# Designed miniproteins, single chains: the designs that were tried, part 69

Each design is a single chain, and the fold is of that chain. pLDDT is the mean over its residues in the fold that is shown.

## One batch from the design tools (miniprotein)

Design m2540
Fold by ESMFold2-Fast:
Structure m2540 (fold): chain A 86 residues (1-86)
Amino acid sequence: EEEIREKVREFVERLAELMRKHPEEVAALSEARAEEAEAAGDLEEAAIYRKLAELARALAEGDEERARRLREEIEEELTKLAIKEA
C-alpha cells in the first residue's frame, strides 16, 4: 500500500513539473485522453484526466490553493486505481 502511494506521489510530482513548464500542452493532452476514456466507457480514467487538465490550468493561472486540492484528489484517485489493480 505505502509503496503504491509513494509511486503515485512521484508520478504526480513529475507531471506537475511538466505542467509548470508546458501547462497548455499538458491540459490539451489530458483533455484528449479524457475524451478517449469516455468513448471507451472508462469513466474513472476520464475523471482523472479531466482533473489533470484542471490542475495544469490552475498552475498556469497561479492558483496554488486550487492546484494543491486537485493534486491531492488526483493522488487519491490514482492510488485507489493502483490498489484495485494490485
Scores: mean pLDDT 79

Design m2541
Fold by ESMFold2-Fast:
Formats: C-alpha cells, sequence, structure tokens
Structure m2541 (fold): chain A 61 residues (1-61)
C-alpha cells in the first residue's frame, strides 16, 4: 500500500517536471525526483521532497 502511494507521488512529480520549459532544469528536476524516490524512507518524506524540488524548479525558471 505505501509503495503504491510512493509510485503515485513519483508519477505526478515526473509529470509536473516534464512541463518545465528549460531542458537542463527539466532533466535536473527529473533526476532529483528519482533520487528522492530511492532515498525517501516514507510516503510523507517523498511528498515533502518532491514538493520542494518542484518549487525550487519553478523559482529558477
Amino acid sequence: MEEFEKEVILSLGLAAASTIKDKELREETIERIEKAYKEAKSVEELRKKVKEILKEAEEKE
């Protein structure tokens, strides 16, 4: 169940990152999200990390 929730967060995060207009920022953001997915110890940690990554990407664009 928890693994399914992490997969959903990953999928939504990657979908959001794919809308980034700048190619380098998009690729960096995708890599950061994938790393967060591998390293996150909980669903809540992953959700928080993905939110922070996407916010930082929006601010840099």
Scores: mean pLDDT 81

Design m2542
Fold by ESMFold2-Fast:
Structure m2542 (fold): chain A 56 residues (1-56)
Amino acid sequence: MVDELLEKLRKEGEVLSPKETLELADRIIEENRDSLSPEEINRLVATAVAINIEKM
């Protein structure tokens, strides 16, 4: 479920660098591409960007 992936990305992304957080989001999207809608993919990308803004 996308909400579980979003929470995982947020928790793991807090510990990673900005670049690594974006790479993690990309990997999650690629691994789950067949089960994610375009809207859900956009939510994952937006979440990675938001995490990186908090680090700046």
Scores: mean pLDDT 80

Design m2543
Fold by ESMFold2-Fast:
Structure m2543 (fold): chain A 75 residues (1-75)
Amino acid sequence: SPEQERITRLLVEVATLLSQAQDAIDAGDLERAREHLERADELLRELEGYELSPEQRRLLAEFEETRRWLLGQVA
């Protein structure tokens, strides 16, 4: 379905943004890290609005936890 294609695309984009945020933290670019984490939050909020499979809900929860942990490193 178009919704499942959107969900898959959003999950991939969140994973990419969290990876880019970690890379930015490792490089000492905390401003860039915050920008990636803010964008990830926007996409995670959209994902919360969809009816997700159990596997997709697990990934969403893992990404939300990872984002919170990374956000703590840029505080």
Scores: mean pLDDT 90

Design m2544
Fold by ESMFold2-Fast:
Parts: sequence; C-alpha cells; structure tokens
Structure m2544 (fold): chain A 63 residues (1-63)
Amino acid sequence: MDGAVATVTQDFTATAADELSLAVGEVVEVESADDAGWLLATSLASGATGWVPATYLTVVSTG
C-alpha cells in the first residue's frame, strides 16, 4: 500500500475533465501511476482526484 505523498512544485492547470488543477505548495496523495509519466493524485485540501504529470510533483520523503 504505497500511499505516497507528493508536493506540487509547479502550477498545473487541467486541460481535460479527468485532470486535476494544482497550485505550487499543495500536497497530494498519489493513488496510482500510468506508463506514460502521469500520476493519479488526490488533493488533500479539496479531496478532488485527477491526473497530473509526474514531473510537476516531488515525492515528500517521510523520514
């Protein structure tokens, strides 16, 4: 169960209905990853779930 937590490092604006708009400094839970470098993420602030590019997120180390 990899409930990886990631921080948004660049603003991302959704261009499709299944994508999630995120602002720099927001924290998301990574639900899954695809083979094309996209992550399915849930915003911890709003509870909204959607696809974001993996390059716009930095995984927060829990240590």
Scores: mean pLDDT 77

Design m2545
Fold by ESMFold2-Fast:
Structure m2545 (fold): chain A 63 residues (1-63)
Amino acid sequence: KVEELLEKAKKAEEEGKEDKAIEYRTKAVLEIMKEQGVSEEEIKNVEEVAKKIKETKKSVSLE
């Protein structure tokens, strides 16, 4: 399923849908990190960064 998430992210980026691309990439990275036993701290940090990026882009879209 990680491969599908990365593929969806690539398609979204190709179509200029940055928000969707970031969302899918973040999900893929988090999935990989969980499977590889990466620290909870690192996983949480990635989630926080993803939320911040998404919020920032929403603000820009509203102008």
Scores: mean pLDDT 72

Design m2546
Fold by ESMFold2-Fast:
Structure m2546 (fold): chain A 56 residues (1-56)
Amino acid sequence: MKERIDKAIERVEKNIEELKKQLEKSTDPASKAALQKAIDFYEKVLEKLREEKEKL
C-alpha cells in the first residue's frame, strides 16, 4: 500500500513497547511521569492511525 499505514502502526506499537520497558525499569518519579505521558500520547496516535486504516 502506498500510504504505508501498517508500517506506521507497527512503528508506533514498537515505540510504546520500548517506552513501557523504560517505565518498568525507571525509579525516578519525574522520568516515570514523562514516560507515562509519552506512552499516553503514542497510544492516542495509534488509535488515530487505526481509525484512518478503517476509513481506507
Scores: mean pLDDT 79

Design m2547
Fold by ESMFold2-Fast:
Structure m2547 (fold): chain A 70 residues (1-70)
Amino acid sequence: SKEEAHKLLLEAIALRLRAIGLRFDAELLKKKAKETGDKALEEKARELEEEARRLEEEARELEKRAEELG
């Protein structure tokens, strides 16, 4: 149904916004790591990028399901 598709799209949007925030934070950590040589900051940035990737993948699946319902 269109209503069910709409709910999935709103959830996908929320996940994509969260992923954008995580990628922004990861970029800041990468910049700081490059300036300081701190490998722990590089590791934290990779962790955030992996979480963002997972959320983006989940959002894609929700968008696909919404397309099948609409």
Scores: mean pLDDT 89

Design m2548
Fold by ESMFold2-Fast:
Formats: sequence, C-alpha cells, structure tokens
Structure m2548 (fold): chain A 58 residues (1-58)
Amino acid sequence: GVEELRRRIEEAREELKRAMEELRKAKTIEEITRAIGRALRAIGDIVEAELRLRKLLE
C-alpha cells in the first residue's frame, strides 16, 4: 500500500546516505566504484517506489 511504498522510499534514502558516506571515505578505485554502484542502486529504488506510489494515487 501507500504506507509501505513511503517506508521503502525512506529506507532507500537512508541507503543512499550510506553510499554517499562510503564514497566520501573511499580511497581506492574499487571503493569508489562500489560506492557509486550502491548510490545508483539506491536512486533506482527511490525512483521505482515513487513511480509506484504515483500509480496508486491515480
């Protein structure tokens, strides 16, 4: 439902914050690449959940 999607968005935003924290602390190309990948995944999760939320409110 709507509440579950909003909760998912909040969780994905927290994952994005964690990924950006990892990127800030990254010292190697592997660490940078991993942090970027995690951030992109979190952004994708936010976008998908928001699109589903919009569809439910139509």
Scores: mean pLDDT 84

Design m2549
Fold by ESMFold2-Fast:
Order: sequence, then C-alpha cells, then structure tokens
Structure m2549 (fold): chain A 58 residues (1-58)
Amino acid sequence: PLIEAGRYDEAVAEYRRALALNPDFALAHGNLAVALNGTGRYAEGDRELARAIALLPA
C-alpha cells in the first residue's frame, strides 16, 4: 500500500503467528516491536523489545 501503516499491521499479524509457534524467537519479538512502534503502539512495542533483549544470550 501507499500508506505504510497497513504493511506494519500485516507484519504484526505475521510475527504474532510466528511467536505462537516459537515464543522464545528473539528476532521475531524484536521485529514485532519495530512493527508495533510503526503503528503507534509504543507500549506493546516496548514490551516486545524487552522480551527480545531478555532472550538474547548474555
């Protein structure tokens, strides 16, 4: 679409499906955070980013 918001919503749905199968997939949490922030869902994006960071090896 010409407006990117629709593409971010599609990305959110896709990453949520991936996380339903593998909830410990750090990259999917990180990408979901970016997509959520792109649609103005900052609180959800921050939570997903925190999950991504927590899943990365020390």
Scores: mean pLDDT 75

Design m2550
Fold by ESMFold2-Fast:
Structure m2550 (fold): chain A 99 residues (1-99)
Amino acid sequence: SEKVLEFEIEASFLLMALNLAIEAAKKGDAEGAIEGAELALRILDRIAEKYGETPELAAAREAVRRALELAKRGDLEGAIRALEEAREHVVRAIEEFES
C-alpha cells in the first residue's frame, strides 16, 4: 500500500513533466518542450533506481528520448506525438504496479 502510493506520487510528477512538455510544444516553445522532456528523463531515472525498470517504463524512456531529439530539431509535432506515446506507457506502468 505505502510502496504503491509512493510509486503513484513519483509517476504523478512524471505525468506532470510530460504534460508541461506537450503544452510547451503546442505553443511553439521548443526550449520549454526540451526542458520538460529532460525533467521527465530525470524522473524516469529516479523511478528506475527505486522500483526497477519495467518494459512499459523502458518504452516511456525511449519515447521521451525520441521527443527530445525531435524538439531539438524543431519538429514539435513529432515531439508532441512521442511525448503522448510516453504518457500512455507511464499510465500502463501505473496500472501494472497496482495489479
Scores: mean pLDDT 88

Design m2551
Fold by ESMFold2-Fast:
Structure m2551 (fold): chain A 80 residues (1-80)
Amino acid sequence: MKEKIEELKKLVEKLIELAKEHLKLAETLEEILRAIATILRGIGLLFDAELNPEKAEELIEEVKELIKELEEEIEKLKKK
């Protein structure tokens, strides 16, 4: 179980690094706010996992979805 929480922490760190890249490409306030909202959601999921370790696998999948969504947003911004 502790190993799952450590995996989740690494995923949240990756999410934050992607959000930094998004912020470098962001041209509008809405784009900036989307990056920030995604970071806050990831941190919230990590906090939930620390309180409810049994949910760690489900929360890991949710963070992976957030990472995928942010990667797609970054690609859209690069193509613009």
Scores: mean pLDDT 78

Design m2552
Fold by ESMFold2-Fast:
Structure m2552 (fold): chain A 71 residues (1-71)
Amino acid sequence: NAAPAGAAAPDPQLVAEELIRQAEKYLKDGNLEEAKYYVDLAERWLAKLPNPDPELQARVDKLRKEIEEKE
């Protein structure tokens, strides 16, 4: 695998958080397709982490429930 480098790339956790933030933004805007897309991406990035933050997991779970309710 490519070297993780310490100063050239953002933390995977920060990437996941940004994706969650985008998903929530689209959900609030009423764009379920986009919200679902970003939720899926965020979950994928969280799965890459050995021990993802419970707060981030809770946000993903909340977003999925919100999307399902509006679907």
Scores: mean pLDDT 76

Design m2553
Fold by ESMFold2-Fast:
Structure m2553 (fold): chain A 65 residues (1-65)
Amino acid sequence: SIDEKVEELLEILKPMIKDMTEEDLELIEKSIKLNTPEEYAEEIIEKLKKAIEEEKKKLEEEEKK
């Protein structure tokens, strides 16, 4: 499913999320578009971006000690 794919990608990216730039996100989007039909790629990209933003917020909260 799309949700499972997003979770898989998020887990792979977790070590890099804190240092991830907009350029890195563009490369990830491009990779997904190359390997996935356009209709599904858009949904995966949208959900993955939201998941990455949520993970960044969690990491920032941990630092706010």
Scores: mean pLDDT 77

Design m2554
Fold by ESMFold2-Fast:
Structure m2554 (fold): chain A 65 residues (1-65)
Amino acid sequence: SAREERLRRLRAELERAAAAGVPVPEALKDELIEIGGYDAEQAERVRRMDAEGLIAEVEHLLEQL
């Protein structure tokens, strides 16, 4: 599915950022918030996550498919 493909690509991009030791680009957090359909509280939580937390969140969304 398109949603699953987007989540898998997002996970790969997050893993690359983590491996490179660079801050996660805000665009990747914005994409996760969009795909997840998060409310304002959940979106703020996502914006405060590190790469490992964001990867775990993507895995959680993939488990719900």
Scores: mean pLDDT 85

Design m2555
Fold by ESMFold2-Fast:
Structure m2555 (fold): chain A 68 residues (1-68)
Amino acid sequence: GAAEAARAVVDAALAGAPEIVVESPETGTIRVAGSDLLGAIGAALAAMGSESPEVTVTAGDETRTFRE
């Protein structure tokens, strides 16, 4: 769900991922540098607000898809 996607964004930022990408049909593609904590918070809020049945979070070489 959206909460799990938002947590994945925060966890990736705290782990020092070089880039975080959030994708959903409603938000499109949001790219954030891993050093940009404010941007990571914004991406997490966008993921929570999307209400999309599917949100994909990519951090470095790891991709995770969250479904309702």
Scores: mean pLDDT 72

Design m2556
Fold by ESMFold2-Fast:
Structure m2556 (fold): chain A 55 residues (1-55)
Amino acid sequence: DWIKNNPELFEITSLGEAIRRGLALPEAVEKVLSAGGDLRSPVIAAKTKEVLEQL
């Protein structure tokens, strides 16, 4: 579980609860990516998408 390996990123993925509450996926993805940093970091972008796919 990548969240356990990256506990600091868990705060970013906590926005996944907003998806659970009914936010549109595109908006939620943008918010998670913005909280995690800029898209120039492919690692952050890839991990964020991976978590959203698992949620």
Scores: mean pLDDT 50

Design m2557
Fold by ESMFold2-Fast:
Structure m2557 (fold): chain A 98 residues (1-98)
Amino acid sequence: SLEQAKDTLAAFLRHARELLEEAEKNPDKVKEIGERLVQALRSLARHLAGVDPETAAFLQSLADRIQKLIDEGKLTVEELRRIVEELEAFAKSRGIEL
């Protein structure tokens, strides 16, 4: 349901913030953490595609952006932070609590 989708997205945002905090503490792991976030974003996008296709498309777009940064050797903690903040801003615009 849409309510369950919002609860799932809220839990995911907490996980994304935790991954960012891990990368801030261990910048050498930013690629590994970015790869984990890409996998989580794509998994959530697949789960939400039939219930909230707009959110699913947004999550897939973020996953594609992180993957491109990884592939080009350009993923930094700062770029990861910007992406997590964009994800949090999107969720807030939809009335979802962190």
Scores: mean pLDDT 87

Design m2558
Fold by ESMFold2-Fast:
Structure m2558 (fold): chain A 81 residues (1-81)
Amino acid sequence: SEIREELERYRERLRPLKQQAIAESTNQQDLQQRLGQAITQVALENRARLQEAIDRAPATSDLSFDEDIDLSMARMILSVT
């Protein structure tokens, strides 16, 4: 699905930023803060594409279980923007 493709792009972009946060963090609090910043940044970068994919999705009643999960994940990611 189109939502799945945008979620994969989100995950691909987020992966190196998460690795950098882990490598550069000095303690657990610093790690959580850096991870939160990375997640928010990537969500903002991908906001328009994720929103367009959501807007083009079929009505929720017509979605498969996997597509409904993907839609829920996309909405959750956008909720932090």
Scores: mean pLDDT 77

Design m2559
Fold by ESMFold2-Fast:
Structure m2559 (fold): chain A 148 residues (1-148)
Amino acid sequence: SMEEMLERVRKTLESLGLSEEKIEYYLELARKLLEKAKTDLGKELILGALTSRQPVDMDELIALMKKAKLSKEDQRAIIGAYLLKARVYLELGDVDAARAALEEAITLAKAFKDEKSLRYAEEALRLLEEGRVDEAIKVLEEGLEEIL
């Protein structure tokens, strides 16, 4: 159920040490992404992105998404989950984890020709490489607002 998926996201955010106010904020964004997904597989891949602590094999993920013939809505929501993951890591000050999540988002956006998500992810990554963390956060929030 939606409640069970959100509880798994909550547990992940709690394990990362976020405050209750920040947990509620990111859970609302996660809920909106899950609601945008049209398929159960799309929801599971969003959940996997938001709860995984291991690097994702992007080639396997792309192959799975293509084989399943996921809609543009599911594709965009999954890319959005990686942008949200990056935003959460920036809240924690974990720039390396945020960079990895942005690189995953860029790889997916290129594979599925989502030019809008690609531009937001690449700009956020560039700003992080320049040490401009607050501006990267703003770009990610704008990108998430565009996707949601």
Scores: mean pLDDT 91

Design m2560
Fold by ESMFold2-Fast:
Structure m2560 (fold): chain A 68 residues (1-68)
Amino acid sequence: GAADVAAVEAGAKAVMESTDDEQERLKYLKKVGEAILDNADDLATAAGKVQSIVDEVKAENERRKAAA
């Protein structure tokens, strides 16, 4: 429903805002796009997969901070 669409949109926005690296942004946006396309008939599953991608981006940023 609308809540699942909003969750997918929020996840895509979070990916866009979480990295300044264009190549890394495109990599994660591809994953988001694939999750949406593969689960277009089940937006709740798509939203869950998008959230997992957001969590992966956040974990990568934390790894970079820990490595610095």
Scores: mean pLDDT 75

Design m2561
Fold by ESMFold2-Fast:
Structure m2561 (fold): chain A 61 residues (1-61)
Amino acid sequence: SREELEALLEEYLEAVRAGDEERAEELQNKMLSLMLTTLDDEELNEFLAEASKRVRELKAE
């Protein structure tokens, strides 16, 4: 569901902050799998835009 994807995104961002590259990769793969099976094209584009923005903000210091 969308809620599961948002929860995975939060866990992914925490893994990135912690420098846990292995966990970040696992969570990214889980998000990708769920996105392909649960979101329509509009929801997919919205989620990708939000996720990309949040990752960029996190890495920008």
Scores: mean pLDDT 78

Design m2562
Fold by ESMFold2-Fast:
Structure m2562 (fold): chain A 81 residues (1-81)
Amino acid sequence: SESIKALEEILAKDPNNAAALAMLGVEYLNEKKYEKAKEYFEKAAKLSGYKDKATLYALAFVYEKLGKKEEAEKLRELAEK
């Protein structure tokens, strides 16, 4: 999509832009590309020190879609701190 291309161009200039990484995660999630969504949300979560609850909940949802229910539960526990 054009949104994905624009976000990738932002990340080409600033690869540690946590907001752009999370937005790419959302775009891939909307396209049901769960493995790519996981990659971008994981990078965003790491950059935020696992303190952004919205990103942690989104990542948990993606893990659940990938059949990784135990990892999803751990991410939800972390987000609920």
Scores: mean pLDDT 86

Design m2563
Fold by ESMFold2-Fast:
Structure m2563 (fold): chain A 92 residues (1-92)
Amino acid sequence: SRRKAIAEGLAKGAEAVLDEIWAANRAGMDAEQAARAEALRPKLLEEFRKYVENDPEGVLERLEEAIATEPNPNVRRFAQTLVDAARAEIEK
């Protein structure tokens, strides 16, 4: 279903975005900071997954609005990645 495709795409996009953020930040982290970031990663992904599963269509709509209105270009780029992942799953 479209709803399932959106949820799967958004979850996949969120994982990709978080992996990119972690990879970029890891270069500047010491070993202790990197270990803490790794411990938080699965919790952040699980919380986002629950948020998306509650209302996948509403989350997609809010992300599309954020792409149009968000002043922070990095936030816009990450929102675009999530929307693109959701759209790719809908097209299957």
Scores: mean pLDDT 81

Design m2564
Fold by ESMFold2-Fast:
Structure m2564 (fold): chain A 66 residues (1-66)
Amino acid sequence: SEEEYRHHLEVLRRALELALAAGDRDLVEALVRSLEDLAEHLRSLGLDEVAEEARRLAEEGRRRLE
């Protein structure tokens, strides 16, 4: 359900913040890829709002790696 995906995004956001705080670049890169894959999957299901949230979280992770 959309609610389950929103909860999953909250877990991934928390994991991303912890990985960034730890300076774990490999983990951040893996999380960004997972979020990009999730966004594409959600878009294929027509869950465009949640897909956009996942995409933005991936963009944030990528920006903070730079």
Scores: mean pLDDT 86

Design m2565
Fold by ESMFold2-Fast:
Structure m2565 (fold): chain A 97 residues (1-97)
Amino acid sequence: GAEEEFKKALEYAEKIEELTKDDPDMQRLARAIKRAVEEALKAYKEGNKFDADVYLTLAIIGATIGAEYARKQGREEVAELFEKLRDELVKASEIIR
């Protein structure tokens, strides 16, 4: 099931938060993405595929924006983590479709 992909996504989001303590805007984005992932996982466990897909889509958009913002700021390691986060969320979305 998609639970392993959700777990990896949450681990990447937490690592982004740890690396971005000096950037409140990036931390706010990482926390918003983490919340969307947690809501998606809850909906998935409850069998609500529609809500799970909505929250996953929001998290994917957030991770894409985060990667672009981090790269523009010269933070390549953080950009790569946002991209890995996005990739795990895309895999989760494909499993629950």
Scores: mean pLDDT 89

Design m2567
Fold by ESMFold2-Fast:
Structure m2567 (fold): chain A 115 residues (1-115)
Amino acid sequence: AEEAREAARRAEEGGPGGAAGGAADAALAAGREGETGEKSAAAGVAAIGAGAGGLVGGAEPGSSGEVAEQGARLGSKEAVRDAASAARTGASSAGTEEAREGAERAARAAEEAAR
């Protein structure tokens, strides 16, 4: 809940790098608050997808949030878009309203940063 909202704030304030990292973090936070292990795994896979987008931009392997942020800083719009998609998946998997809202806000911020 709080972690997803905090990640959303970072996504909204941080430009493309912050948006990518915040969206990936929100996806993971929402997944952790899911009611089943399947929901948490889906959000985790989505966050890995966001990290993989960063690698296309030349980012070094690391945590999903770090890779997404680095890819966005290298100018990869794919890293930002993949992070937005991960946050959307996290929102749909969230076990609480607060985690869902945080992930949706982070996804929106990343979608705007990718434009």
Scores: mean pLDDT 68

Design m2568
Fold by ESMFold2-Fast:
Structure m2568 (fold): chain A 85 residues (1-85)
Amino acid sequence: MKEAEKYFEEGMKYFEEGDLEKAKEYYEKALEIYKKLNDKKGQAELYYLLGLIYEKEGDKEKAKEYYKKALELDPNFALAEKALE
Protein backbone atom coordinates (compact mmCIF):
# COMPACT_ATOMS: atom_id res chain seq x y z
CA MET A 1 0.00 0.00 0.00
CA LYS A 2 2.70 2.49 -1.08
CA GLU A 3 0.28 5.33 -1.91
CA ALA A 4 -1.69 5.04 1.37
CA GLU A 5 1.57 4.95 3.37
CA LYS A 6 2.82 8.06 1.52
CA TYR A 7 -0.38 10.00 2.28
CA PHE A 8 -0.25 8.84 5.92
CA GLU A 9 3.37 10.08 6.23
CA GLU A 10 2.52 13.43 4.57
CA GLY A 11 -0.43 13.84 6.95
CA MET A 12 1.79 13.16 9.97
CA LYS A 13 4.34 15.70 8.70
CA TYR A 14 1.71 18.44 8.36
CA PHE A 15 0.19 17.54 11.75
CA GLU A 16 3.63 17.96 13.38
CA GLU A 17 4.09 21.30 11.56
CA GLY A 18 0.66 22.47 12.83
CA ASP A 19 -0.93 22.59 9.36
CA LEU A 20 -4.12 20.87 10.48
CA GLU A 21 -6.00 21.46 7.22
CA LYS A 22 -3.32 19.73 5.10
CA ALA A 23 -2.92 16.99 7.72
CA LYS A 24 -6.68 16.34 7.46
CA GLU A 25 -6.53 16.31 3.63
CA TYR A 26 -3.73 13.72 3.50
CA TYR A 27 -5.22 11.56 6.27
CA GLU A 28 -8.54 11.52 4.37
CA LYS A 29 -6.71 10.48 1.17
CA ALA A 30 -5.02 7.61 3.03
CA LEU A 31 -8.36 6.66 4.64
CA GLU A 32 -10.09 6.31 1.23
CA ILE A 33 -7.37 3.90 0.08
CA TYR A 34 -7.57 1.82 3.30
CA LYS A 35 -11.38 1.68 2.91
CA LYS A 36 -11.00 0.29 -0.64
CA LEU A 37 -8.51 -2.30 0.67
CA ASN A 38 -10.76 -3.15 3.66
CA ASP A 39 -7.81 -2.46 6.00
CA LYS A 40 -9.67 -1.95 9.28
CA LYS A 41 -6.47 -1.39 11.29
CA GLY A 42 -5.29 1.37 8.94
CA GLN A 43 -8.76 2.95 8.97
CA ALA A 44 -8.84 2.90 12.81
CA GLU A 45 -5.47 4.67 13.07
CA LEU A 46 -6.58 7.37 10.60
CA TYR A 47 -9.93 7.93 12.33
CA TYR A 48 -8.01 8.41 15.61
CA LEU A 49 -5.64 10.92 13.97
CA LEU A 50 -8.56 12.81 12.40
CA GLY A 51 -10.13 12.90 15.88
CA LEU A 52 -6.96 14.51 17.24
CA ILE A 53 -7.16 17.16 14.50
CA TYR A 54 -10.78 18.02 15.33
CA GLU A 55 -9.87 18.17 19.04
CA LYS A 56 -7.03 20.63 18.28
CA GLU A 57 -9.48 22.69 16.18
CA GLY A 58 -11.81 22.83 19.24
CA ASP A 59 -14.51 20.52 17.83
CA LYS A 60 -14.68 18.07 20.75
CA GLU A 61 -17.99 16.56 19.59
CA LYS A 62 -16.64 15.65 16.13
CA ALA A 63 -13.39 14.40 17.72
CA LYS A 64 -15.42 11.96 19.88
CA GLU A 65 -17.28 10.70 16.78
CA TYR A 66 -13.95 9.88 15.09
CA TYR A 67 -12.54 8.19 18.22
CA LYS A 68 -15.70 6.02 18.36
CA LYS A 69 -15.22 5.11 14.67
CA ALA A 70 -11.64 4.03 15.45
CA LEU A 71 -12.88 1.77 18.27
CA GLU A 72 -15.60 0.28 16.02
CA LEU A 73 -12.87 -0.78 13.57
CA ASP A 74 -10.31 -1.81 16.23
CA PRO A 75 -11.91 -2.48 19.67
CA ASN A 76 -8.42 -2.92 21.19
CA PHE A 77 -7.23 0.56 20.10
CA ALA A 78 -6.08 1.78 23.53
CA LEU A 79 -5.34 5.37 22.36
CA ALA A 80 -8.88 5.88 21.02
CA GLU A 81 -10.35 4.37 24.21
CA LYS A 82 -8.25 6.76 26.37
CA ALA A 83 -9.28 9.72 24.18
CA LEU A 84 -12.96 9.03 25.04
CA GLU A 85 -12.27 9.29 28.82
Scores: mean pLDDT 83

Design m2569
Fold by ESMFold2-Fast:
Structure m2569 (fold): chain A 66 residues (1-66)
Amino acid sequence: MEETRKKIREMAQKIVELVEKGDYEKALELARKFVEEARQSGDPVALKMAEDLLKAVEKLIEEKKK
């Protein structure tokens, strides 16, 4: 029933690893897919987590490109 949250956690770990490696473009792409999957799940908590992660990735990319 909460399987989507487990997938979200795994996806979040991959995104964090990509950010750590400096692969911001791949991290952003993955975060975008993340939001899409959360939206399809119909779980508002999962969607909020995915949206928060996407915003965090976008902020990190903007700060890095200063």
Scores: mean pLDDT 76

Design m2570
Fold by ESMFold2-Fast:
Structure m2570 (fold): chain A 81 residues (1-81)
Amino acid sequence: VAEKLSITQVKILSTLDAQGPLSASELARYLSLSQSTVSRNLRHLEELGLVERRRDASGVTLYSITEKGKEALEKALELLK
């Protein structure tokens, strides 16, 4: 359920859908947001099942959009118009 996505969460999901797996710092730089704002929103999106995280070989945490996240993004974009 993604009925209450914020504009920031929609931007994060859209960026992940377009760019593929990104770190919180890369998302912060791409969206011109603070890393704390991005990290907080990524945690909420992960709890909703809309993003997933994995560690690369260097220990960097990367985030990717899930199938559920793509569906939620499409629905949110239709509702925002």
Scores: mean pLDDT 79

Design m2571
Fold by ESMFold2-Fast:
Structure m2571 (fold): chain A 94 residues (1-94)
Amino acid sequence: SGMRRREEAERYARYALQRIESHLKIAGKQDELDALRNAVKNKDVSALRQMREQTTDPMMQIDLDILIGYIEGDFDGVIEKARELEEMLRQQSS
């Protein structure tokens, strides 16, 4: 059902946000963390796209794509991006 896809997408968006926040905290990027939180709170897709353009980390790019897709209501796109991230994580596992 449409509700089930929305719930799945919301879960992936929550995990994506947690991963980005953890990355920025470890990197000591407090201003970027505050900007991320404000963009998510305000549903500011333009700010999230700017963050995506500024990052060279492929995992962070996918996590930002997940957040953008969720805000735009593209739940199928969110699920697709979550699967792409899972594949990348499998390849990075040592």
Scores: mean pLDDT 84

Design m2572
Fold by ESMFold2-Fast:
Structure m2572 (fold): chain A 83 residues (1-83)
Amino acid sequence: SDAEKLRKIAEKLKEKFGPLDTEVTVKEVVEFIKELSKELNLPKEVLNKIISAIRKKFGSLDTKVTVKEVVETIEEVAKELEK
């Protein structure tokens, strides 16, 4: 399911950037999600939804966020897809 693909992206984000308290830029997160979406064959509509959710919540590409904040945002979108 698309929700399971989003959860896989969240796990790979933790693997790539480290512990939940690690700070990353929105740009780094967005580019990595785009890369993983191609590998996992995530639908473009779902990719656009997760990127929009991250950008709306955290702002500009230069904004620093924790891995935890990004993972929680991905989980919120995954739960919406299961409704």
Scores: mean pLDDT 84

Design m2573
Fold by ESMFold2-Fast:
Structure m2573 (fold): chain A 69 residues (1-69)
Amino acid sequence: SEKEWQERLLYLSTPEGLEELKKRLEEGKELVEKGKKENDQKLIEEGEKIIKEVKEFLEKALQKGLNGE
């Protein structure tokens, strides 16, 4: 599991990884908007889950950068 997170953080360090993360965030936001429009709480929850995953990746990347490690 730790290796999986490390691999994802390493991927995020590439231009392609950053673009994929950005698209993933946009997909999550679109899912939330669709859920709000359709009054579907399940769609909102799914979108928020995606956004949370992206946030966790960004938080780990920022912590690494801030620590200067």
Scores: mean pLDDT 74

Design m2574
Fold by ESMFold2-Fast:
Structure m2574 (fold): chain A 50 residues (1-50)
Amino acid sequence: HHHHMEEERRKRYEELLKTAKSDMAKQVLEWERAIREGRLDELLAEAEKK
């Protein structure tokens, strides 16, 4: 937690954002696939209980 460069902190933040974006993309693709395969009810049930 001790680097006195703002650049270093920004770089770590950028990496986190990149990872989060990748996870989001995967999740979206999974939902798209489920919807296309007619598993919409399954998706809705999961969202409902959350």
Scores: mean pLDDT 66

Design m2575
Fold by ESMFold2-Fast:
Structure m2575 (fold): chain A 80 residues (1-80)
Amino acid sequence: SSQFEELVKALKHENENVRAAAVEALAAIGDERAVEPLVKALKDESEFVQLAAKRALEELSKSENEKIRIAAKKALEELA
């Protein structure tokens, strides 16, 4: 959706609070497509945004949706 695309663009915003809000919104949508942008956000210049991205992926790893859960767990395992 256009909302999803706008949130992915917001991950590159100059303001760390906007990037962190985009991370939280992507996690709340719970779309499998959010896993890749959230993994990229783990390398954000702001530790605040990095922490938000890690929490978002940990939340998605507990999803009732098997595809989302598997994708998020795989992303977290590749970082460990």
Scores: mean pLDDT 83

Design m2576
Fold by ESMFold2-Fast:
Structure m2576 (fold): chain A 94 residues (1-94)
Amino acid sequence: SAVEEARERAIELLEEALEELEEKAPDDTTSIQLVRELIESLRRTEFRSAEELRAFLAGMVTLLEQAAATEKNPEVAALLRELAARLRELIEEV
């Protein structure tokens, strides 16, 4: 389904960001744990509609932007903002 394809794309974006976080800032456990929790939440959630998936992704964008705003490492903050921007683009495609 288009909803499942979009969910899998969101998971792929989060997994790519997680890999980059683990390489660049392995000691930033707060950001790493946040991205891991978002991946797990997406994998565990059953979406009944594109609207539900969009709302969920919008919530993730908000959490990522809030995390980036409080992040002391500018490289990690930039990565979290880029991830949020890519998820926002995905919302427009769903």
Scores: mean pLDDT 89

